# Designs tried in a protein design run: designed miniproteins, single chains, continued (2). Part 80

Each design is a single chain, and the fold is of that chain. pLDDT is the mean over its residues in the fold that is shown.

## One batch from the design tools (miniprotein)

Design m6752
Fold by ESMFold2-Fast:
Structure m6752 (fold): chain A 75 residues (1-75)
Amino acid sequence: MEELRERIDKLADEMVEAIKKGNFKEANKLYKEARELIAQVPDPEEARELQKRVDEKMFEATIEYARQKRKELLA
């Protein structure tokens, strides 16, 4: 149970790092892997909370990447 949550958190962090590097192919792969692990979580409420956390991290990293690229383009 704890090991599964740790793996999901690690995949989410690796996904954020991939997005920061502009490697969206790798980020999408890591996102899919995290979703597959979330599907294995026995408690539907925990699974929903974990999915929301992963989605939030993905969204935040993507927005930050877009902001940084826009700043570079305008400079």
Scores: mean pLDDT 82

Design m6753
Fold by ESMFold2-Fast:
Structure m6753 (fold): chain A 66 residues (1-66)
Amino acid sequence: MKRQQEASYVGQAADYVKAGDDEKALKILTEKLGLSEEEAKKELDRIKKAIAQGLEESERRRRLLE
């Protein structure tokens, strides 16, 4: 069940990144997942890249519809 909890916290961190609150996202990764500051920064970068890729796909679909 630790994996389910981990996925939930990563999801919360991603929501904070989408809201522009990188500091709160980093805090969840360090405090809730027990990551080091360095590991949390790497995970934050990974989340940001995933969000950017999702935005590109959404923009592509939007152009096809409009």
Scores: mean pLDDT 72

Design m6754
Fold by ESMFold2-Fast:
Structure m6754 (fold): chain A 78 residues (1-78)
Amino acid sequence: MIDEALDEIGRAKTPEEVRRAADRVVDAASTVLSPESTETLRSAAGVLVRQVEEGRITPQQAADALGRLVDELLRKDK
């Protein structure tokens, strides 16, 4: 589930775990999003993972931002 993968990002202890959890969010969302929305989400996830790796945002902030984007893309794909 997308919400479980988002929670996994927030609980991540290493950059590798953040990246892995973000990949799970994209993979889970790809089953319900269009290919175009999935690529948008994947690109955003990469940016957010890099910001966590650089210490600019917390894993929880990345999870919150990615979750909001998933909700917006789900609305767009109607």
Scores: mean pLDDT 83

Design m6755
Fold by ESMFold2-Fast:
Structure m6755 (fold): chain A 55 residues (1-55)
Amino acid sequence: SALDRLRAITSAWGLTTKAQIVAFARRAAGLDVTDADSEEAIAARVEEQLRRKAA
């Protein structure tokens, strides 16, 4: 799933908490996400951003 792929990436960079994942998505992907968003929603938005960049 998108969440599993995101966790694989963030874990490789030592990012293991939701707050760190939110910070990663905001800084690296330029997404307007917060701690109020689910990890699954954040992962889906990151995957869309990466897909757009790869296409």
Scores: mean pLDDT 74

Design m6756
Fold by ESMFold2-Fast:
Structure m6756 (fold): chain A 100 residues (1-100)
Amino acid sequence: MIGLLVLGTMEIHLIRGDIEAAREIFEANESVLSPEEQELVREFLEKGIEYAEKNDIEKLREETEKALKELLELALKKGELTEEQKQKLLEAIKKGIERE
């Protein structure tokens, strides 16, 4: 789930106030994201930068949670291409959640 890893890494840098590193992470990984993931991660970056500049960590966290939920929903939707792929994506997501 590359979109989730990219988003999480960007959040760490935004929390640290390193806006430039967050932009570079997006740019370096843009080609490996689907068009829908690119849009979601870009929207997160724009909002995350706004809140990072304001030092509003609570709103940055809320935007992160929102973007993660949207990426998970998109991953489930991608599984609709085949029944087999859908089942594997659902099991992978469940396994990731259950490990906490």
Scores: mean pLDDT 72

Design m6757
Fold by ESMFold2-Fast:
Structure m6757 (fold): chain A 82 residues (1-82)
Amino acid sequence: SLEEQLQKIRDEILSEAEKYLSPEAVEELRKQLDELKEQAMKSPLDDETILRQFRTSARTLLLVALSKQYKDKELLKKAAEG
């Protein structure tokens, strides 16, 4: 289901975040991802578009959190370039 796929993306991002971010930063990211998931579930768009947009937004939130904690401009640039 869409909800299961969104939950999987959320859990994957949080698992990666736990390796590099403080517990406080992980909790902030979790709240942001849960809000993003709730909005995605209410979206009138097709499932494929919702999943693509959610992945992009979730990845962006992770990169912002990493940038705030490490202040590494080079890491942020490389992550943005794929």
Scores: mean pLDDT 82

Design m6758
Fold by ESMFold2-Fast:
Structure m6758 (fold): chain A 75 residues (1-75)
Amino acid sequence: MSMEEERRRQRENDERLIRRSREWGERVAAAQSPEERAALIREAVRDMTELQIEDSVGVDIGKVLSREEALEKLK
């Protein structure tokens, strides 16, 4: 396995995070009430945090415990 393939995967993950962030920003901007906006922001933070953890630990079935430990630490 080449380092170039690992870097391509990392760049794709970075692009996914940026795209997801933009989508959440649009949803928040479209919110009709302050409470709805606050709820969307809270949900966006949680969703983005979970994506960040998945990127950091990778989709590694052999390391399921490490992924679960990372998620628990952010609770």
Scores: mean pLDDT 65

Design m6759
Fold by ESMFold2-Fast:
Structure m6759 (fold): chain A 67 residues (1-67)
Amino acid sequence: MKVKIVDTETNIGKEIEVESDKEETIREAVEKELGKKATITDSKIVGNLKVYTIKAGEKTYIAIVEL
């Protein structure tokens, strides 16, 4: 399945492939893509979307998964 990762400062997004919508799978995929330790600080469900707030270094990212 696809995850869209958005840098909250630049609003630049990129899409990555993951095998599941599990929190740890999303965290690990973002960490690998960014090359920095990633921590999930918040998660929400909005309609058919699951939205994670992720901190990596000094930056905050949003990861969006379609359910």
Scores: mean pLDDT 82

Design m6760
Fold by ESMFold2-Fast:
Structure m6760 (fold): chain A 117 residues (1-117)
Amino acid sequence: SLPPTRIVVLGAGGPLGLEMVRALADSGAEVTAIDRNPEALQRALEAGADRVATTPEEFAKAVSEADLVVILVPDEQVPETARFAVEAAHPDTIVSVFTRNPEHAEAAKAAGATAFV
């Protein structure tokens, strides 16, 4: 059988991140939750995340092995997070950013991500 789709959610513990984790887990995807707030990681596990990453090395490894990376961090973190994710990702990985800031969407696209405003 084929392995499950591997998805990393960055900013997993925020309101949008938790809903994304829940929807992806319900779809049968293997979800890795990443958030800078440790309490947020516990909420992501409760929402259905299969695992969490807590160190920079674990972040890079999870992103490098992902089929899809979803970025739902606070707007001020979007450009840095998108650049990190694209640099760590496999060439075939889709990196998707959701932001309400058009300048951050432009920066994410410049880094190689797909951005939604």
Scores: mean pLDDT 84

Design m6761
Fold by ESMFold2-Fast:
Structure m6761 (fold): chain A 59 residues (1-59)
Amino acid sequence: NARAVAERVVDDVLEHAGGTLSEEDRQAFVDRIAQAIEAGDYQAVTKAANEALKKAEAS
């Protein structure tokens, strides 16, 4: 399930960042990563994960 994998990726990012995301931002990143996984676009997965990391670090 791509969504379950995407949720785990975002949770791992938040753990490493030591920060938080709003529920809106968290859902947006989960949706983007899930779509990228379904498309087989691992560059898009990496890009979205890095954007989530930077945003969480800034919070």
Scores: mean pLDDT 82

Design m6762
Fold by ESMFold2-Fast:
Structure m6762 (fold): chain A 97 residues (1-97)
Amino acid sequence: SMAERQQILEQIKTLLENGDIEGAVDLLVQALEEGKLTNDDLIELLKWIKENASVEQVRELVELLRKRIEEAEDPTSEAVLLLESIRGFLEEWIEKQ
């Protein structure tokens, strides 16, 4: 539901604001595996991260995303492909800072 998606996004943002990058990645991965986030939700999250997170926090986020992708049981799953896209976008953003 829309309410559930907004709640998940708010929880991810709160975890990132509190410096709980690992918790934020765990929730993001679970939500993607469950198909609970739309492309619009991911765009909103990425925009929020660019505006609110430090470069150091984004570097930690990228490294945690790499680890989750490498540990994934199915590297061709939609969830893993979305994580790869998020990682690549954030990595490119870091390089421009």
Scores: mean pLDDT 86

Design m6763
Fold by ESMFold2-Fast:
Structure m6763 (fold): chain A 76 residues (1-76)
Amino acid sequence: APLSPEEQLKKKLEETSQLALEEYKKFIKQGDYEKAKQVLESMKQMANQLLKTSKNPEVQALAQKILEKANELEKE
């Protein structure tokens, strides 16, 4: 059976988050700290937008996890 719309959205958010983490690591490896910071800021903006617009508790939980991860990486 195909994934539900909610499962598809969750999977896309997980994949987008993973791609953003790979871009962040790439920029850190290159010494491009400004671009690495921009990746984290984009992740935080996306997560905050989802927390404000989505009423789905699983999407909200995933958005909160993305926000927490971006904040942790910003401190390093």
Scores: mean pLDDT 78

Design m6764
Fold by ESMFold2-Fast:
Structure m6764 (fold): chain A 82 residues (1-82)
Amino acid sequence: DILENIIKGIEEAYKTNSLEDLQERLAALASVYSDETVKLIAEAIVKSSLSKEDKIKLLEAIAENASEETKKYILELIEKLK
């Protein structure tokens, strides 16, 4: 399952990098990858075991560097996290 593999990858990156480094890496990915891939990464963050606060910070970093369509999608995910 590709989504499960992405979730595990995010959780490992979270354990082995600072939050700031992970934000920078995800922001860079959002600027170069397809909308479909960026949305999948955002969904993986939501489903991960990360804290709600850190999920929101990572999603915000992605949204700032994503297309308008993907940004709108991510903002909806942030709202659902409360």
Scores: mean pLDDT 86

Design m6765
Fold by ESMFold2-Fast:
Structure m6765 (fold): chain A 68 residues (1-68)
Amino acid sequence: SLEELVEELVRRLSEVLPPGTVQFIRAVMLEGIRGGLSLEEILAVVRKVVPPEVAELVERETRRLVEE
């Protein structure tokens, strides 16, 4: 499920990003799921609300999880 993907992504991001940043990303992604957004649309929202380097990291880790 998308919710399980978000929780695994949060676990991985917690190894490299500050807790506040990780929880913000989690909240944005879960709100996107609740609103019926696709994964691509959720990633587009993340790109608009976090710094570019953080958005690149989120996209990379999400791609890895989807390809597993």
Scores: mean pLDDT 87

Design m6766
Fold by ESMFold2-Fast:
Structure m6766 (fold): chain A 83 residues (1-83)
Amino acid sequence: SKLEEIEKEAEEVLAGLRAVIDAARAGEDPFSPEMLARLQQIEERAREVAQRLIELGKYDLLRKFAAELQALGRELARVAAEL
């Protein structure tokens, strides 16, 4: 279904952000052009997922997705600040 596709895309977005955080923890520069390009792609996909959830009226899933993104974003900022 369309919802299952959106949920899978949401999981892939979150996994992509976790991978960036893990790479930064492993000593990769989070401000490198390659890392910034990954983050831009993640942000673009996250916006598309959010829009599709809004269009389907799945506001509970939207709130959960936004909360998970915000938590991971804070963790990435914390890791970057410790470099």
Scores: mean pLDDT 87

Design m6767
Fold by ESMFold2-Fast:
Structure m6767 (fold): chain A 100 residues (1-100)
Amino acid sequence: SLVEQFRTWADRRLAELRAETDPARRRALIDEFHAYAYSLISTAISQGDYETALELLKEYQRATAEIVALLRERGEEELAAETERIADALVAQAKQQLAA
C-alpha cells in the first residue's frame, strides 16, 4: 500500500538522519521528509482518497515525533522546534482540507 511504502521510506530516512554528521545534510533530509509527506497527503486529498490521506497523516505525525526526539537527543533544540512547527502547520492544513 502507499501507506506501507511511506512508512518504509520514512524509516530509511530516520536511519539516514541518525547516521548523518553534516548539519546541512541533516536539514536537507528533514526538508525532503516534509516535502514528500506533503506531496503524498495533498495528492490523496485531491483524488478524494480521504482514508489514505488520514493514514498517511498518522504515519507522518509518528515519523515526525521520532525525528523530533532524535534531534533533542542530539541537542538540536532549535531544529526540533522548527520541525514540530512545520509538522503542526501541515497537519492543520490537511485537517482543514479533509473537513471541507
Scores: mean pLDDT 87

Design m6768
Fold by ESMFold2-Fast:
Formats: C-alpha cells, sequence, structure tokens
Structure m6768 (fold): chain A 59 residues (1-59)
C-alpha cells in the first residue's frame, strides 16, 4: 500500500541507511506498484511529494 511504501522509506532513513539508496528503492517500488495497478496517479503524486520532503529533511 501507499502507507507501507512510505513507512518503509521513513524507517530506513531513521535507521541511517544511505539517502540515495533509500530514495532510489522507494522510487522504484512506487513505480512498480503503479505499473501493477496498486496505486492511482493521485497516490503516486502524493507519495513522490512526501518522499521528496523526507529526503530534503534527511539531507
Amino acid sequence: SAAELLAAARARLAAGEPLEEVWLEATRAIQAAYDAGELSEEEVDALRAELTALVAEAA
């Protein structure tokens, strides 16, 4: 789900994993879920915005 993808990215950043790796894997997971029909366009846009905010705060 959208919430699970974001929660996983938050947890990995909180654990001190490399920001670029977490961002890349989260972006790929969002794209895969969208391609599988698990996420709407609106959910993808919201997740990308939230992921960008998390990355900006972690940097």
Scores: mean pLDDT 79

Design m6769
Fold by ESMFold2-Fast:
Formats: sequence, structure tokens, C-alpha cells
Structure m6769 (fold): chain A 55 residues (1-55)
Amino acid sequence: MDFLKRFARALYKELKSVDPQLAKEIENALRSGDEEEIKKAIDKGVSKLTELVRK
């Protein structure tokens, strides 16, 4: 099971309505299958979600 891809997909779903540009970056990373791009997209997604839920 591809934990990295599954996690990135979850981030994509959360960000799709909030930050469509970042969601698109995650989707592009997933389409590329490049683990380094997927990791970068995950880092950006986590950072964005943290900003949204933190005060």
C-alpha cells in the first residue's frame, strides 16, 4: 500500500475547496508518481492546513 500517495490524496481532498492551486500541485505530484514531488506537496499541504486550523 502506498502510504505516501494515500496521504497526499487525503490532503488533496481537504485542500480542493480551500486552496485549489495547492490542491492542483498535489494532484500533479500524484500524477507524476515522483516520491520527491509528492513529499514536497504533502509538506505544503500540511503547512496550509495548519495555518487554516490554528488561530
Scores: mean pLDDT 77

Design m6770
Fold by ESMFold2-Fast:
Structure m6770 (fold): chain A 69 residues (1-69)
Amino acid sequence: MTEEEKEKKRIETALLLYEAAKLAEKLGLDFGLTPESRKFMEEVAKKNPEKLEEARKIAEELLKKYFEE
């Protein structure tokens, strides 16, 4: 895995966790993120709005699966 591939995965992971945390909080669940992690993820989200929308759909699908059980 190259440095560029690592950075891309880091951005994708941060966006996914950020959207998952927001959805979990709206459902009354504590996602367990630290304030520092949330701030980092929020900054990544601001820089990548198009990727944020894709991450949001993935997070919603994962949470829906959790609640369907």
Scores: mean pLDDT 72

Design m6771
Fold by ESMFold2-Fast:
Structure m6771 (fold): chain A 83 residues (1-83)
Amino acid sequence: MKAKFKISTVAEPDTIVEVTIELSGTGTVEEETQQILSLVTGLGTLEDIAKEIEKVTSLAKNVEELKKALEKAGFIVLSAEEV
């Protein structure tokens, strides 16, 4: 299953990127939050962050769990949909 999100950050609230993420359902919201944090560490731009997140399959089971993980990782989720 794939999910599409529009995300921004508190640091750059006017910068919005679209991310399409594949879900495996193999982990928890907390495990996915830690995975996102590990992927984005050291990246400078929201566009670079989006590219790295898109390369890795999410551990979340559904769109709602992935939205929670993104929000816990510090992102503002503007839209979320199943693709």
Scores: mean pLDDT 83

Design m6772
Fold by ESMFold2-Fast:
Structure m6772 (fold): chain A 98 residues (1-98)
Amino acid sequence: IKEKIREALKYIDLAIGYALAGDIEKAKEALKKAVEYLEEAVKELEREGADEEVVEELREAIERVREKVENAKSVEEVMEAANEALEVRIRIGSAKFD
């Protein structure tokens, strides 16, 4: 999980950098990678016996981020998706440690 969370953060940071540079397509590619790593982290939480209700909530949040990434057409929309990805990462960390 730790490694998957680190990779997700790396790609969120890259996405923010690309968005600020005006490269929406590269920002979206980076966010899609971040979403993939967040999905892998949730799978590891499920395998470690995390509460099924918490896992379901996290998967729903990840799906919302994925949809926002796919539909994003502006820097603002990409930044909104990146912020929601950061929230999911925080929730995964909380579920693992508390």
Scores: mean pLDDT 82

Design m6773
Fold by ESMFold2-Fast:
Structure m6773 (fold): chain A 87 residues (1-87)
Amino acid sequence: LTPEQQATLAAIDAFIDAVNKYVKDEIEKGVLLIAASVMKVTVPRETDPAALARATAHLNEAIEAVKKGDVEKAREHVQAAMRALDA
């Protein structure tokens, strides 16, 4: 894995941890965790460091949204991260 791929995978793992800790609704939790799983299998095939950096930035914003209880904002950032990875 490249350093950029490792950084994005670390952001995905941190996002999964935040979702499990802060998201109370089981349906919303499931949706966010499925998205994280899709991104996790996509990252090793993404070679564009700019795409990986965009995905990482959006995942960090999603983590902050989850910590604040803003699940809608977290979903927006997760969708943006998935689009950056073509996931």
Scores: mean pLDDT 87

Design m6774
Fold by ESMFold2-Fast:
Parts: structure tokens; C-alpha cells; sequence
Structure m6774 (fold): chain A 61 residues (1-61)
């Protein structure tokens, strides 16, 4: 899906050190992938857990 492709691009940018988890979460809100509440939760998680959670949310969309 387009949501999964966008999430994968953000995840790759975080893994490559181009974006922080917080920057990726903010971009995900702007792209309509996550709510502001979900973005706040992602920002509290360790990187690996934030990546897993973003994938779950995108998969449900």
C-alpha cells in the first residue's frame, strides 16, 4: 500500500541516520500515516520499538 511504502521510506531514513525517530514521527503525521497521539507514543519508544510500531500502524491502513 502507499502507507506501507511511505512508512518504509521513513524507517529507512531513521536507520540511515538521516532522520531522528521524532522527525520521522512528525513527517508521518504530515503524511496522514499516524495521529499526533500515535506520534507522541512513537517518540517515547526506543528506535527498534518505534520502527516496529510504525510498521504495524501502516499495515492496518
Amino acid sequence: SAAENAADALIQAVRDGLLTVEQAAKMAVRLGLVTPEQAAELSKLPEDEAIARLREIAREK
Scores: mean pLDDT 84

Design m6775
Fold by ESMFold2-Fast:
Structure m6775 (fold): chain A 70 residues (1-70)
Amino acid sequence: SAEDEEFIKELDEELEKIKKLMEKVSEEEAKEIYDIRKLLLDYAEKFASKEVQEHLEKIKEELEEVVKKK
């Protein structure tokens, strides 16, 4: 839906901001940011459409990759 597409765009914009923050902090702090964000994303998936759920999974994967590169 158009609402899902708009929400996905907002998620991508937030992802870029969070990635930049995670790059500036320690590995331990980046891991903490990932853990908190993952908890919130897991919760959001319970109420999301299938398309948004699939996108939230990709967001979690991208955040995990930032931690791995530390």
Scores: mean pLDDT 84

Design m6776
Fold by ESMFold2-Fast:
Structure m6776 (fold): chain A 94 residues (1-94)
Amino acid sequence: SAEKERLKKIKELLEEALKKMREAYAKGDYEGAMKILEETVEKIKPLLSEDEQKRLEKALETIREIYKKDPEKAAELAIIVVETEIQEVEKKIK
């Protein structure tokens, strides 16, 4: 179905982002991890409903606020958010 293909594409983009974010985090490149997240969000936005976009924007705003005070914690939280979203998308596909 079109819905299943949409969810698979979202999952593919999130899994690629997660791999790159974890690599950046392991190197202490918290700015790089955040950049990967933001670029991935822009790629995913056209695949999302308006309500899904609003929820994602709210999560991003929260992570950006944390980044101003604690870049490492923000990058760690960003990775957790991406991991959680992959799990939720996977449940909908299966």
Scores: mean pLDDT 87

Design m6777
Fold by ESMFold2-Fast:
Structure m6777 (fold): chain A 59 residues (1-59)
Amino acid sequence: MAEEAAKAGEEEGRIAGLAAGGGEKASQTHSDRGREAGLKGGTIDAGNVGAAGGAARGA
């Protein structure tokens, strides 16, 4: 449970970075920043860089 939640949050952070990055131009820099923000921020707060938590789960 806890381990899967942590992994889910990190995935959400990665997706949040991509969404917040806004595409190809910012993808390189903002994707990396988004991923790190998710990992550093935590599991549930990964969406703080773009609120992509709903995007990943909403699928």
Scores: mean pLDDT 50

Design m6778
Fold by ESMFold2-Fast:
Formats: C-alpha cells, structure tokens, sequence
Structure m6778 (fold): chain A 91 residues (1-91)
C-alpha cells in the first residue's frame, strides 16, 4: 500500500504539472479530479469495497489517462488510488 500511495502522489504531481503548462485539462479541473478521486476512494473503503487490487486498478487507469493527455482523468485515478491506499494504511 505504501508503494501505491507514493506512485499515486507522483501521478497527481505529474498531472498538475502538465495542467500548469497548459497541457490537457485546466489546473482547476485536475485539482477537482484528484479531490473527487480521493473522495471516491475513501467512500469505497467506508463501504467495505476497498482492496489493494482496486487501488492498483485505479492507479493503472490514472497512468493510462495520463498517457492519453487526460490530466483530469489521471488525477482522478491517482486520487482514487491514494484515497484507498491511505484509508487501508490508517486502520
């Protein structure tokens, strides 16, 4: 889970840096994506649906979105992975 958390934070950082350069979505959209993802990840944990597999899948989808230039989607996927991983680590 620590590795997933670290990779998720790095992916959010990359998405925000791309947005700041005017690549993909706006900075506001990338921030919104990350916050929505984190909320959805925490919600999955509260509903008993959170797992390492779900966190890895969210991170994978975020990386795939970034490769396509979808910075908001990348931030969302990374945020979801971060929310899940942080919730599972905090117990």
Amino acid sequence: MEEIKKEALELIKKALEMAEKGEGDSVEEAIGGALRGIGDGIQAYLEGKASEELAREALKKGKEALEKGDTAGAAYGAGAALGIASSLLAK
Scores: mean pLDDT 84

Design m6779
Fold by ESMFold2-Fast:
Structure m6779 (fold): chain A 104 residues (1-104)
Amino acid sequence: SEAEKLGAEARRELSEAKQALQNGDVDATLEHARRAIEAYRKAAEAVKKSDLPPEIKRDFLRDLADGAREVAEILRQSGTPEAERLAKEAEKVADEIEKLADEV
């Protein structure tokens, strides 16, 4: 499904952001984090539009929200002002996804 594809992409970008952070590559961390945030947002919208049962949608959306929060944590560990701004954006996306889960 589109939701599964986008969710997998988001997790891949998150994994690459973690690896970049471990290597001290701030620019790569920011780039992969931006892509992860966008992919989590798109995955949540795809879940919302899908014909999946409500229970499955809720669980999927909660997993996506957890992923977006993890992006924020990785960004804060980089210690730059741009990373802090993106961390707040990632938290906002996670909050929006959690609200979608509550509406299912």
Scores: mean pLDDT 90

Design m6780
Fold by ESMFold2-Fast:
Structure m6780 (fold): chain A 64 residues (1-64)
Amino acid sequence: RKQALVDEIRRESARATELLKAGDAEGFAEEVSRIAQLNAEYLDGTALPPVRFAPEATVRPAAP
């Protein structure tokens, strides 16, 4: 189950990148929102602590 969520997040990330390259900012924003939701489901499905990561080319969220 968790692997399916990871795979879906990867597909949505690739889709978001293609939308960004095509100049579809609205579609990109929708994909980012979808990725965030899938990430929340992944974290809820595991006892692992939350992991922050920074997509190197898009936005740079800082971690303490």
Scores: mean pLDDT 66

Design m6781
Fold by ESMFold2-Fast:
Structure m6781 (fold): chain A 102 residues (1-102)
Amino acid sequence: SIEEIEEELKKLYEEAKKKITDPVKLEALDLLYKSAFRVIERLKKEVPEDLALEAAKELLKIFKDAVEDILSEEDPIKAINIAIGYSLRFIGIELDALLKSK
């Protein structure tokens, strides 16, 4: 369910947060998580259940890659740019699902 995807996002976020000591890199992770969560919440409200679930699954897959990229990046500013780039991809998933729901 989409609720299970939200719980997995939260779990991945909390686990990654424990591995980061740099405050700027933590801001990158926070930005990534808040962006993902916002999209999932919109999908739940505005998109039919089956389409919302498929979009949420794709977002979760991308979120896992994004978290690994942020964790592996030594430069905190590059980590922010990674978070921004992935946030734009989440917006792409959001807009695609919304267009298909009409």
Scores: mean pLDDT 89

Design m6782
Fold by ESMFold2-Fast:
Structure m6782 (fold): chain A 78 residues (1-78)
Amino acid sequence: TRKERLQELYERVFAIASEVLSEKDAEKVAMAVTTAAALGRSIEQIVRTFKQMALSLGASEKDAERLAEKVREALEEL
């Protein structure tokens, strides 16, 4: 159950990040988000981590904000 939700989160975040980032960078971001969720970080902390990583990997501020909103929605559904 928990493992299945973490796998689903990884796949959803990978798809979201892949809208803007390269496949390798999207994998890095999806792993970081899934690890933070597995460690029990809050949705707010996970979304901030995602946004900071996306910006560091070359996403524009507008794209990072848009993708962060989609990641928040994914976390709230799971």
Scores: mean pLDDT 87

Design m6783
Fold by ESMFold2-Fast:
Formats: structure tokens, sequence, C-alpha cells
Structure m6783 (fold): chain A 79 residues (1-79)
């Protein structure tokens, strides 16, 4: 179902975000940090598009939490 597909997509997003947090700690150059920020900003756009299609309250809350974590990570990388 579409709902199940969104659950799987969000689970993958959570895994990717954890990997991005580790990459942020390892980033040695400004170019590596910029690439990471661009990836995170693309993730935010994908989450916004998913929010438009999802009516499930629990999934919407999960997306909002992920958006907040991504925004916080971007700020940390940007200083």
Amino acid sequence: SELENFKEALESFEEDLEKAKELAKEAKSEEEREELIEGLKRGLKELEEMKKKIKDKELLEKIEKLEKEIEELIKEIEK
C-alpha cells in the first residue's frame, strides 16, 4: 500500500540521517560540508512533498521530527 511505502521511505530517511550525522563529524573540508548540506536540503524537499500526500497523523509527526533534526544538523554543519 501507499501508506506502507511511506513507512519504508521514512525508515530509510532515519537511517540516512544517522549516516549524515556521522559524515558531518568526519567532514574534513568545506566542500565536503557543502555537499552534505545540499543533500540534507534535498531531503527536506522530499519530506515536504511526502507531507502533502500523507494523511496519517503518526507519519506526519515522524516527518516533522525528521525535518527538525535535519534543520538542526544543517545549522551545526554551517556553524
Scores: mean pLDDT 82

Design m6784
Fold by ESMFold2-Fast:
Structure m6784 (fold): chain A 73 residues (1-73)
Amino acid sequence: SHLAEGVEKAEKALEEVKKLKDKKAKGTRSRALAHEMQELAREAEEQGDEETKERARKLVEEANKIAKESGVG
């Protein structure tokens, strides 16, 4: 599905974010990804796509953890 493709791209984007040396950029981009995935999880729930919803929710948790560790959020 389009949403599953969005999650896959976000997973790859988060791996790139993890490689950033600038903590501010890393935290800001992680927080932005978390917000995007939160919206995607809601849309997946509305469509009955439980697998994509669960994947998006995990990305939200991981991205928020990275943002917190970076001093952002």
Scores: mean pLDDT 83

Design m6785
Fold by ESMFold2-Fast:
Structure m6785 (fold): chain A 130 residues (1-130)
Amino acid sequence: MYTVLIVDDVESVRNELAELALEAGAEKVYLAASGEEAVELLLAHPEEIHIVLLDLEMPGMSGLEAIRRIQRLYEEGVLPRRPVIIVISGKPLSEEEKEELYRAGADAVLEKPASREELIETIKEAMEKY
């Protein structure tokens, strides 16, 4: 079984994504309201969190900044395993923006509106690639 960290500044969206992660087969879900809180949870649970669902548009630390920080923590050996990072964007992304996200450490990028089925399938695929 796997643990999912959900990062979104909107509580209703976090709750919806938590339900989807559990439906996809997650044993445990952590919730973060910001990129900074997400990093704190990863540092507190370095061997536990397998998948990160990350909103790109957040106040303070952006989703891109959060991805880069997670990647650095893994490269520095602070995280013994690199979590699978799934980016969820509420805005259309250019080809260059997608390439920058993948280069930073994102494993998948979904643009809203994403269907319930697409989200569940993406989470399951991330779990299988672990």
Scores: mean pLDDT 82

Design m6786
Fold by ESMFold2-Fast:
Structure m6786 (fold): chain A 95 residues (1-95)
Amino acid sequence: HMEEMREELKKEVERLSKKTPDEIQAEIDRYRAEAAAHPPGSPEARRAFLKQLAGEMILLGLSKEDVIEFIEAVLTGDPERLARLAEKFAELRAK
């Protein structure tokens, strides 16, 4: 299950990186609605939420590599990797 989700999310990041900002925003809105339509904590809600976050990170100007690294850190639960990426994300939002 984890490997399938990881590969799906990597493909999604690659797909979103080729879209315009308006198209990415539309995908974010769609994923937000999908997450709300599924039970909280379900695999479907989690998948939709991670896709939403990936789109938001791309819109903020993170590289595909940084977005993929963030997703892998979230899925593996590595707190040091997450902390480093959270600092980078916060710096980009502050600009």
Scores: mean pLDDT 76

